# Designed miniproteins, single chains, part 57

Each design is a single chain, and the fold is of that chain. pLDDT is the mean over its residues in the fold that is shown.

## One batch from the design tools (miniprotein)

Design m2096
Fold by ESMFold2-Fast:
Structure m2096 (fold): chain A 67 residues (1-67)
Amino acid sequence: LLEEALEAAEKGDIEKAVELLREAARRSPDPAASTVLAIAAQEVAGTKDPEVAKKTVEAARRYVEEL
């Protein structure tokens, strides 16, 4: 899911990246990870800039991996 979200953001498919981030947030059993992923989805949805979307997904993924 997070790898697919990053790939979608890199391809400029912002809608797909948001969908995958929201799905990852729903499936996460960790409240901290779920919250970070939900915030990332909101930021990606609001940006409309593929580069900002990509960086947001990368940051969220790294944060979740460090948990």
Scores: mean pLDDT 78

Design m2098
Fold by ESMFold2-Fast:
Structure m2098 (fold): chain A 80 residues (1-80)
Amino acid sequence: AAEVERLRARAERLEALAQYFKDLINKSPEEAYKGAKEVLKKLGGIEELSPEDAINFMKGLAKAYETAAERARARAEALQ
C-alpha cells in the first residue's frame, strides 16, 4: 500500500542522512567541523559552536536520524 511505500522511502532517506553524518565524522575532526558549519548555515540560524560541540552535534544528528529510520521501518513492517 502507499503508506508502506512512503514509510520505507522515509526510512531509506533517514538512513542515508545518518550514514552521511557518520562518514563525515569518520574523515577527520576538521572535516566534521566544516560539515557541521555548512549544515548550520543551511538551517538559517547562526549558532556558534566549538569544534567539539559541532562534532557532538553531528553525532547527535546521526543517532537521531538512525532512530527515526528504525521507527519508520518498524511502522512499515507492522502495516504489512
Scores: mean pLDDT 75

Design m2099
Fold by ESMFold2-Fast:
Formats: C-alpha cells, sequence, structure tokens
Structure m2099 (fold): chain A 67 residues (1-67)
C-alpha cells in the first residue's frame, strides 16, 4: 500500500547515504543497493578488488548511519 511504498523510498534514501559514506570515507570503488522490502536492503560494494554484500534491516542501517 502507499505507506509501504513511502517506507521503501525512505529506506532507499538511507541506503544512498550509507553508500556515499562507503565511497567517500571507507575507500569503496563502487556501491550498489537494492531495497528488498519495506524493512530490508541489500548493499553491494567493491573495496580493494573484493566484493562485499550486506543485508541490512532498517534498524541496522540507521544504527550504522548514527555511528
Amino acid sequence: GPEEELKKKELERLAGLYGKYLLEKEGAESVSYEVVDAETVKITYVKDGKTYELVLSREELIELLLS
């Protein structure tokens, strides 16, 4: 429903912020993300030629952004 779509858009924005952090502060070469559902996002990034995958809940992503 509309509330679920708003939550997904919010999660997409939060994932974008964390992706910027990975690129600018953690030395990631590339970042991509996919909102799986209203509470879950998958973030994939490359650092030092290695690929990392994170599956994060909304709560976990918020905690990372506050740290």
Scores: mean pLDDT 85

Design m2100
Fold by ESMFold2-Fast:
Structure m2100 (fold): chain A 70 residues (1-70)
Amino acid sequence: SELEKKIKELKERYQKNVAELDARTSQLLAEETDPERKAIIEEVADGIRIIMDYTYELGVKKLKEEAKKK
């Protein structure tokens, strides 16, 4: 169905974004020697991940609600 296709596309985008965040965070942590800056990198990455998770959940909910109206 169109709904299943849209949810799959949204999930694939979400998974790619999460993988890119994890890869970039790992690179920054490997290059950083200052423990205070490492802590900031981890906190920022955690914040971005929370927003990504929320955006994905909201997107899926919106797609499902729109499908029920048609």
Scores: mean pLDDT 87

Design m2101
Fold by ESMFold2-Fast:
Structure m2101 (fold): chain A 86 residues (1-86)
Amino acid sequence: SLEEQARKYIGEAGRALMNGDYEKALEFAKKALELNPDNPEAYILLGMVYLKLGRYDEAIEAFEKALKLDPDNPAAQALLEEVKSR
């Protein structure tokens, strides 16, 4: 399914992020969003990559998108607070 493929891209994005391959992490997170644009996990991954790259405005936008989709997501809340304290 498209949802299953989106989940696979999220997994690949997370692995790339952990390996420091930020370009690959952005690519896979964006591919996940192409298949499922209402996926808060993919926005959290995008925000984390932007945060690692020092792209704070883009990180804030991504975490705010995640919170609009899932307002009670503790990871997105904590990460947004971290970026705003920069």
Scores: mean pLDDT 85

Design m2102
Fold by ESMFold2-Fast:
Structure m2102 (fold): chain A 77 residues (1-77)
Amino acid sequence: MSEEELLRQAAVELTAAGIAVIGASFAKTPEERERYIKVAEEHIDRALELAKGLSPEARAQVEADVENIRKKLEEIK
């Protein structure tokens, strides 16, 4: 997989994680919230695995995006 392909895949995973965090924030039941949290965490893990194949600059950007998502996730846990 090329670095450009890894960046594209990481961006897709981070977008999905962000959507899941929004879903968790508006979940009406604890069961719904936990499902969204789990989905967000799974997408974050995939993005971080993809980031291992990136340049230091690109990896830092993915890690910064992950940190922002994790901060939002901790606010709703």
Scores: mean pLDDT 85

Design m2103
Fold by ESMFold2-Fast:
Structure m2103 (fold): chain A 66 residues (1-66)
Amino acid sequence: DEKWYEEQKEEIKEFLLKLGYSEEEAEEIANLIIEAIKKGLSLDEIVELVEKKLKELGIKKNPLIG
């Protein structure tokens, strides 16, 4: 049910916003998690994808030269 995924996405976004992430960062991370769940990935695989995304966001925020 797509409604269930939308509800889970909103809960994940709210949690991330409370942790101090921006709305854009929370949206990207929440979307990544929901898409991984839809693809049937394991919890370990989802964690690795989230960690990779957080590293990418860190690189974008603090580029060495641009």
Scores: mean pLDDT 73

Design m2104
Fold by ESMFold2-Fast:
Structure m2104 (fold): chain A 82 residues (1-82)
Amino acid sequence: AEPLTQEGLDLALIYMQIGVLNVAAKNSKDPEKKEFLEKTAKELRELAERFEEAVREGNEEEARRIFEEAKKLFKEALKKLE
């Protein structure tokens, strides 16, 4: 079996989302758009930390909730890339 837990995969996806927003922010010529993307990447990083905490505490419901929040936040940020 590949050495990946579902929690590990979910966390990796949050970090990938952060990476996408950081690249988008770096490539943005609009200062307001850049600031928004940087703030969203920071919020996703805070969510990643909370996700790791929930997993460490064995709180699967909290971890799932945080992951869904991260996905929604990322979706909102992608709207700014259009």
Scores: mean pLDDT 82

Design m2105
Fold by ESMFold2-Fast:
Structure m2105 (fold): chain A 84 residues (1-84)
Amino acid sequence: SAADRARAEALLAEAEAVGEAAVARARAAGDARLALAAGVGVGMARIAYGVGLATGDYAFAVAQLERQLARLRALLATGDTAEA
């Protein structure tokens, strides 16, 4: 649906922003593994959105993007804990 497409676009933008913040924090801390994990999470979010574009299944894209965003938020929180 148009609503699912709009939600997928919004979730991708948020996942990219959270992922970029997580990568930046990990790099500042010298945590190469956390930086890689965050980068992979952003890549997976982009793939999920791409599947929505290719198939029209934006409901699937939304579900996958919500999972990747949750993982990226957890990685960002892990970076905060590692710096403390």
Scores: mean pLDDT 84

Design m2106
Fold by ESMFold2-Fast:
Structure m2106 (fold): chain A 69 residues (1-69)
Amino acid sequence: SLLDQAEEKLKKGEEAEKRGDLESARKYYVEAVKLASKAMNEALKKGDEKLAEQADKILQRASENLGKI
């Protein structure tokens, strides 16, 4: 799902950041933001509040992490 893909990209970004690979971390965080935004839009179309909340959490964390690097 888009949510699973967003979570995977967030995880890869955090792993890249931990090893000091800021270029890869930025790319993964940008991908996570895009995927989480798409997941949120899909959730809103379906009226799925739980999916929207999960997507929002990924979006916030990826955006915050991206802003720190």
Scores: mean pLDDT 87

Design m2107
Fold by ESMFold2-Fast:
Structure m2107 (fold): chain A 56 residues (1-56)
Amino acid sequence: MEEEERVDRRIREVAERLAKALGADAEAIYGALMAYRDEHGLEAAERAVEGLEKEL
């Protein structure tokens, strides 16, 4: 996969896992993470996702 598609998939997976853990809306979490990526860049978003994956 292209890097953008790979990071997008990881963001989606993390959002779904966080939604289950917190009882929150996966779409809202996905949107927040995608906004973070748009503001801070692809590498920053990937590092954030890696951090969240370690907490889950």
Scores: mean pLDDT 79

Design m2108
Fold by ESMFold2-Fast:
Structure m2108 (fold): chain A 82 residues (1-82)
Amino acid sequence: SEEARRLLEEAKKLLEQAKKYFDSGNYVEAAKLIKEAYRLAEESLRLAQENGDEETVAEAQKLIDEIKKFDEELRRKVVLAG
């Protein structure tokens, strides 16, 4: 599905940007980007599942797992800094 793949690629770009902000200490911007990346990745997964796009389903699931792990790291950093 074209839309599922588009959303997946957007989510990947947002995750890359979030990591960049995290590395520079801008946790607020990183948190905003991760929230957006997660929503896009979940929507990509939903559409891929509806369309039987097993390749995009697998990629979206992997990306969601990566986003969740990064979000946990970010949250720990924000709590420690606050």
Scores: mean pLDDT 86

Design m2109
Fold by ESMFold2-Fast:
Structure m2109 (fold): chain A 62 residues (1-62)
Amino acid sequence: GAAAEAALDTLVAHAEGLGAKALAEYPEAEVKIERIGDDTVQLTITFDGKTIVLTADTSELL
């Protein structure tokens, strides 16, 4: 429903903000944002041979 889509949009915006901060500190980092299902967003940051994966679902915002 509309509330779930709004929550997903909010999670994507938060993930984009975190990725932008990572790129500001580590310009060579690679940032990937993925929707993995109807209610889950995954942020993947790869730099210096290391990978950080953050996953959040819409229930954490609702």
Scores: mean pLDDT 76

Design m2110
Fold by ESMFold2-Fast:
Structure m2110 (fold): chain A 63 residues (1-63)
Amino acid sequence: EEKEEIIDRLLAAARGGYEAAGVTWPLSDEEMRARIEAALEANAEDPLGLATQRYKEIKEKEK
């Protein structure tokens, strides 16, 4: 419904998932929020999935 509300829920879900898995949160909340928002604006079917792909890209670059 509200774009902001959707972003908040997706961000909370991502944060909780990382915490539960014992994985270091890779970006600031603001950066992750911006990526989720961009994914929604790009009409992505899975905005959280797109944000996760960006995280994998960062991790591979780190290697």
Scores: mean pLDDT 64

Design m2111
Fold by ESMFold2-Fast:
Structure m2111 (fold): chain A 88 residues (1-88)
Amino acid sequence: AAPPEITLSPALAAEVDALLAAGDYDGAGALQAYHVVREALRLVGAYSEEEIEALAREVAAMVRDGARVPEAEALLAALQEALRAKHA
């Protein structure tokens, strides 16, 4: 089955929109990625290993490109833990 669609709360969507309006595309993308990953971790049972690995690669790529993703190291660690749990 397809992974569940992750929707930001109205308040978070407004914050992302404000960053986009200010021209802070990197900040907008980083904040969106943070909340998408947090929701995916909450719904982790609905995601395949390949989908979780894809999220981890995307976040890691954003961080390498200089994006300031909140709690990026903790999010990446949580994604790796979720992958490990799927193998257990």
Scores: mean pLDDT 70

Design m2113
Fold by ESMFold2-Fast:
Structure m2113 (fold): chain A 60 residues (1-60)
Amino acid sequence: SMADRERALALVEEAIRLAEEGRLEEAQKLGVKGYLLAPDDPELRAKLAELGRILREKKA
């Protein structure tokens, strides 16, 4: 639904901010929650890819 999509995007955007702050476990949990709400959304998929990049950089 559109409501699930909007919430999913907001969750992943918050996850990206948390990851930039070094709050990696919280970021990963929000990213997963966002994915489960809208797994087939291309915009969400792009933001999840960005989140994954940030998480890899911060874990290195």
Scores: mean pLDDT 85

Design m2114
Fold by ESMFold2-Fast:
Structure m2114 (fold): chain A 99 residues (1-99)
Amino acid sequence: AALDRAELEAALRGAVAAITAEAGRLLAEGRSPEEVREFARRAARVFGHALLARTPADLRAYAEELLARMEAEVERAVDELAGLSPEEVAARVAAAGAA
């Protein structure tokens, strides 16, 4: 089914939250920052491809702008988490409700 603007924005917020939560979990489990960045990059790409397939033509440019912002937000969140100790990452994951 074709997505409207509110559904696009909700889907993007959900994807950012889910990818960031999983990246945090992988870091807390001892995965390398490089492995986690590659995971996040792949997850964002797969999500973006699926979202664009469901996006109406008149919302395509808007969806692409939202996806670019999502990718930047996910990269920033993963870089922040990768700079923390494993204990701090675990605390951030717990606080985000991602446990």
Scores: mean pLDDT 81

Design m2115
Fold by ESMFold2-Fast:
Structure m2115 (fold): chain A 84 residues (1-84)
Amino acid sequence: MSKREQFLQALARKIAEVTEKVRELLEKGEISEEEALELMKKELTEFVKKLGKELGLSEEEIEAYIEGAKNVAEELVKQIVAEL
C-alpha cells in the first residue's frame, strides 16, 4: 500500500471513530452542536498533523488535508444534528 493510500485509509477510519463519538455525545445531550464541531475539528486536525508528518507528507499537503478535515467536520455535525 502506498503512503497516500495508508494515510487516506487511516484518515477515513479516524473520521468514522470521531463521528461515532460525537453522535453519542450529542444524542445524550452531553455537548452542544458548537462543542461537537470544535471537538471534531480539533481531533481531526491533530490526527492529520501527526500522521502526515509520520508518513512524510509535505507541509503544503498537510495544510490542504487540515482544511478538508475542517469542511468534513462541519458537514458531518450538521448531518448528525439533522438526524436527531
Scores: mean pLDDT 85

Design m2116
Fold by ESMFold2-Fast:
Structure m2116 (fold): chain A 88 residues (1-88)
Amino acid sequence: KIKEELRKALEAIKEGDFEKAEEYIEKARELAEKEKNEKEALESTAEAQIELAAELGDREALERLLESMRKLGLPQELIDRAEAEIAK
């Protein structure tokens, strides 16, 4: 279910429907939080959240995501991606 919501979010981003993408990301995050700790929930949704914030040009959202990922010790690959999007 979480993976399906994230797939829908990424498809919505590709189609330019950012409001729908945010809705799917929120649903995926809620599902992850019910069954997992905060770190696992963020890790599960981070890729889609980075992509959405990048498409919106929301640098503040990218910086907040980066800080949260660093604090929770998420994979360096996700941190590097967020940093690359901020640097654009």
Scores: mean pLDDT 78

Design m2117
Fold by ESMFold2-Fast:
Structure m2117 (fold): chain A 61 residues (1-61)
Amino acid sequence: SDREEALAYLRQAGEAVSKSTGEARAKGIGYLNRAGEALGAGDYEKAREYALQAIKAAEAT
């Protein structure tokens, strides 16, 4: 389901952010928080989008 897919991306984003440091972590946390808010609102499409942005930010070298 869309909800289960969003939860899977949020879990992946949380793992990526936890392994990041500095500015990458700060940006990743910002997107992860937005993903959580979207999930709470039932907006699974935005939750997935923000989770993917969190992963991208956390993995930025």
Scores: mean pLDDT 85

Design m2118
Fold by ESMFold2-Fast:
Structure m2118 (fold): chain A 71 residues (1-71)
Amino acid sequence: SSADEAKELIDKAGVLAALGRLEEAIELLQRALKLVTNPEARKLIEEAIEALRKGDIETALKLLGEAAKLL
C-alpha cells in the first residue's frame, strides 16, 4: 500500500539523517509526502524536513517517529 511504501521511505530517511546524509534523507521524505494523505502525518514530515534543513537531526528523528505511528 502507499502507506507501507511511505513508512519504508520514512524509515530509510531516518537512517540517512542519523548518518548525516541530510540531502538524501530530505529527498526520500519529499517522495513520502507524495504517498501520504493523512494531514497530521504530512505536517510532521514537513516539519521534519525543515528540522533537517536546519541541521536539527534529533528533532527530525522524533517527528518522523510520530509521523510513522499515524500511517
Scores: mean pLDDT 90

Design m2119
Fold by ESMFold2-Fast:
Structure m2119 (fold): chain A 78 residues (1-78)
Amino acid sequence: KLPADSKEGEALKVAFDLVQERGKMEREELIDEVAKRTGVSRETAEKALDIAVSLGILREVKEGDKTLVELAHPLPPP
């Protein structure tokens, strides 16, 4: 589990929240939006996204020449 206070942890949380809000996002758009919202570099946002995909939190889907990111699993209800 990522530390909550790390830049990668913050970026991962924001990436998850954005994908949850919007359903699916283009990978490049998601990276840019995460960087904007958290103040981290695009490189850090990309690393956080790669970690989220590796952990099975998010998944990448190819649509033609684009890579989209969506939730791997819906959040359980509270």
Scores: mean pLDDT 76

Design m2120
Fold by ESMFold2-Fast:
Structure m2120 (fold): chain A 65 residues (1-65)
Amino acid sequence: MEEEIERLKENAEKMLLSMGKEDEAEAVREQIDKLAADPSMTLAEIQGRVAELLAPIVREVLREQ
């Protein structure tokens, strides 16, 4: 689980940084850490929540490009 969470953070950060969203990349990393700190959350739930956090940012970038 820890390796999957670190990979999830790396992938989210690299994606947002490639879009010029440095502040959002930092904020998403902090949110993933908070989600991972909750022992009641499964990996699938964390992945779903991260997708929800990334979706509006990605849509905004794609809309403006």
Scores: mean pLDDT 77

Design m2121
Fold by ESMFold2-Fast:
Order: structure tokens, then C-alpha cells, then sequence
Structure m2121 (fold): chain A 70 residues (1-70)
């Protein structure tokens, strides 16, 4: 796995979540999907961001990191 690309996408996602930028967060999730994050996890991350559940979104981002770096 391209760890630098994974970290860059997760950093972009975290920034978007903190700023409440739903579109930037979704773009970062699509980048994670291209890097091999499971479809179910990507769908849950999108749902959490769209619902404004940023605590869940941050928790799911940690899970995405672990799944992509295993």
C-alpha cells in the first residue's frame, strides 16, 4: 500500500471534517476507496459526514488507516 497516499487522504479527510466541509470530506473518502478501503467502511464514513456525526467520522478514519496499513 502507498502509505504516503493513505496518510495524505486521511489528513485531507480530518481537515475537512474539522472544517465541516462535507464535499472535501467526500472527495477524501473517494481517494481512500481508490486506495482499497472497504466499500462498507467508505459508505459509513460518507453517512457519518452527511449526518454531521464527526466523532463517528473520526473513529471510522482510524479504522480506515488500520485496514489500509495491515
Amino acid sequence: ADVAAIVARLTAFGKAVREGDIEAAKKAIEGLRELGVPEELAEEMIEAVEKGDYEKAERLAVEAYLRLTD
Scores: mean pLDDT 81

Design m2122
Fold by ESMFold2-Fast:
Structure m2122 (fold): chain A 67 residues (1-67)
Amino acid sequence: SSAEAAKQAYENAESDVDKAAKIIVEANPSVDFEEAKAMIEAQLKYRKGDEEFIKEAEELAKKLEAE
């Protein structure tokens, strides 16, 4: 699912942004690889070192699937 892909992308983003971007694109083909990569980099830059970052991604994924 797209929500699970987002969670996996965030978990991998710090070590491999390209891999994280590929996970998002594979789950959401309408999103460009460069867009996905830019979004991940922006999120990491703003919240680097914040472990609540992953928890917020999980909660957002649950909210999106509940709707």
Scores: mean pLDDT 64

Design m2123
Fold by ESMFold2-Fast:
Structure m2123 (fold): chain A 86 residues (1-86)
Amino acid sequence: MEVNISFKNLTDDEKEYYLDEANKLKDKGNDVDITVDGNTLNITIKNLTDQEAIAYALSAIGLQLEGDEVTISFDGDTLNITITRP
């Protein structure tokens, strides 16, 4: 599976934090593409198991419970997660 994560409306500190975490994941040998567009951070993670992809969806639901706006959709072998900070 592929997971596409779009973090929107990030502060500079939040963007740096999530960028560092995504780069650590990439450094561990995961197939990770990272792009930054203003206050939006886009992360694509490829070649995941279904269990790994579900773990990302559950983490995003946790952020929704903390007040973030979260949209999750499945499209074939792709999990799309959009997270918008208030």
Scores: mean pLDDT 81

Design m2124
Fold by ESMFold2-Fast:
Structure m2124 (fold): chain A 64 residues (1-64)
Amino acid sequence: ELDALTEMSQLVAEMIRDGDEEAARKRLEEIAKKYGLDPKFVESLLKMGEIGRAEAAARRAAAA
């Protein structure tokens, strides 16, 4: 369970960095199936990654 959370946290960070939402979603679904995680938890993490990405993009635009 801790391993699943660690792996998912890394994927959220990668979503913020690369912005490839489709690849990140597919990976999160595979991890959720592997560890038997609640689909609602996966949805929550995907939304958190999207918010983080939007914030990072806004910060870059403000700095540019």
Scores: mean pLDDT 68

Design m2125
Fold by ESMFold2-Fast:
Structure m2125 (fold): chain A 78 residues (1-78)
Amino acid sequence: MAAEVEPLIEQLKDEDPDVRLEAAERLGEIGDERAVKPLIELVENDEDIRVRVAAMKALEKIGTEEAKKAIEKANSIE
């Protein structure tokens, strides 16, 4: 389902935080590694805390070493 992942990655850049939130949740459910880097960007740079939390949960669900390191780094930033 490559086509499903790519549209969701584009939705992570949407102006509407609710669209970004839903896209992050769906990418976490799919578990495709292609979503890891876009989700890390969202965790680090998104203005909406709800979107950042959804991206962190998505990375946790995907569970790659890159995703785990990103979650650890985000949680260590005070």
Scores: mean pLDDT 79

Design m2126
Fold by ESMFold2-Fast:
Structure m2126 (fold): chain A 95 residues (1-95)
Amino acid sequence: SKAERLLTIFLFRAIARATEIYIEFLKNPNMTLEEFKKKVEEAYKESLAEFDAMIDRELPDLPKEERQALRDEYRSQIEKLYENTLKFIEEELKK
């Protein structure tokens, strides 16, 4: 469906954001864990805001229940993505 394609697109956009944070970690060894936590939190908020704006623009007639289910699925997947990104950085900083 159009909704499934849009979900996939925005999941890959979130993966790209997570990847950029990890690349920045590799380039900036003096950056603190707290600075990375802030970047991950900002990326998470931006991903959610972009997805909500996309639903409103591209799927204006989507029923409320289906809209909420789509948001919940996206939130669940990106929460895990960004948590795993931060966990990987935390583990590397302990070495």
Scores: mean pLDDT 86

Design m2127
Fold by ESMFold2-Fast:
Structure m2127 (fold): chain A 61 residues (1-61)
Amino acid sequence: AETVAKAALLIVNSDRPLTPEEIAEKLGISRSTAEKALDTLVAAGAVERQPDGTYRATPAA
């Protein structure tokens, strides 16, 4: 839960899409842990995975 929230905050506060590697490095976690958090956020509709493997926030109101 905490890791998912931290990943979401990194993405929404970024001016560009982020890779799982960048998120893992910024949070000090493994890439697999970052990918699991991102999978949770995609399932929740909070972020989307792009074809290039980067993640961005879904458009908000």
Scores: mean pLDDT 77

Design m2128
Fold by ESMFold2-Fast:
Structure m2128 (fold): chain A 66 residues (1-66)
Amino acid sequence: AAEEHLAKGEAAYKAGDYETAAAHFEKALAADPNNLRALDGLARAADKLGDEERASEALKKLKELL
């Protein structure tokens, strides 16, 4: 479920494992494409990884939902 992947993504992000965090946030979005917390988490994780395109796409989607 989206909530389980969101929790795992947040835990990975806190541990500094940004690749694992991004993967879990992406799984949360696969289950719930409009999950604001998952979009924010993905943007932050991608930013930490230096993946500007993925971070920008997540932020753009988040902005469209606000």
Scores: mean pLDDT 83

Design m2129
Fold by ESMFold2-Fast:
Structure m2129 (fold): chain A 69 residues (1-69)
Amino acid sequence: GLAKAERERAYLDELRRQSGLVVPPAPLSPETREVAQEIADKLRAIGDALDAGLASGGFEAGLARAGEV
């Protein structure tokens, strides 16, 4: 629930503090969000191509199909 999410966030914040990183949350710019979305869409297409290749010809075929994306 929400309480668990808050505890996990506090734990991660503590780890960042111990590693010497203090990063205030910054909202992504529209341009950064567009780039992130393009990367996400491409990774999904690569995953779909890999799955299709694996179904038809095994690991090497999966990698070749993913490389075509």
Scores: mean pLDDT 64

Design m2130
Fold by ESMFold2-Fast:
Structure m2130 (fold): chain A 68 residues (1-68)
Amino acid sequence: MTYRVEFTDGNYAIIEGTPKDGIYYAGETKDGATVKGGSKKLEYLYIKGDKALGVIEGEEYIGKIIKE
């Protein structure tokens, strides 16, 4: 299952698998879910429910998690 995180700056992240609440570092697999950034380098996602906070090049952006 694949999810998209759309950030307020127009960047995005992809989640492969079903994430739980918590911190997911880009390129790592945790609890069967793997997170990768879009066009900019993502450091990590903090996931809570249908929302995520992403850290991209040291800046924080709020995103909504949607099912692809």
Scores: mean pLDDT 82

Design m2131
Fold by ESMFold2-Fast:
Structure m2131 (fold): chain A 83 residues (1-83)
Amino acid sequence: MEEKLKLAEAQVLGLVQGLRVRDGSVSEEEAKKLGDEFIKTFGELKEKAEKAYKEARKIALESREKALQRYRELAAELAKLAE
């Protein structure tokens, strides 16, 4: 359960940071630093979390619409896990 939740958190962070870079709210350098710091907290899940974060960030940088759709899907998945 914790692994799925943490990996979903990595994806959400990737999507949010990618969207903020597109909006100009943060620089790519700032987003990378925040992502690197967050991924360090995952310990044994670090590699999986890093891949999840990187893929989500790519989606957000390529398409705002796809990123928002993926975010909605993850939010629904997280809501089910909280039950």
Scores: mean pLDDT 76

Design m2132
Fold by ESMFold2-Fast:
Structure m2132 (fold): chain A 77 residues (1-77)
Amino acid sequence: RPEVPSREELEEAARRAEGLAEKAEAAGIPEAAAKLREAARLAREAAETEDEEERMRLLEEAERLAREAGEIIREAL
């Protein structure tokens, strides 16, 4: 089982997702940008929770949104 990410790792993941969202929006793919921003929001929420199970659940949802955004970007480009 993968280790639960630290708060700092989740905050860094959120920053990366926000950067990708900015690039997606600049490329004219607002649907992907919206999903990446939502993923960043969930990652920040995960960073704030002290519950390991809740943190993993939020991270899984964030990763799902990031994957969907990546698919949209591949289809658009």
Scores: mean pLDDT 81

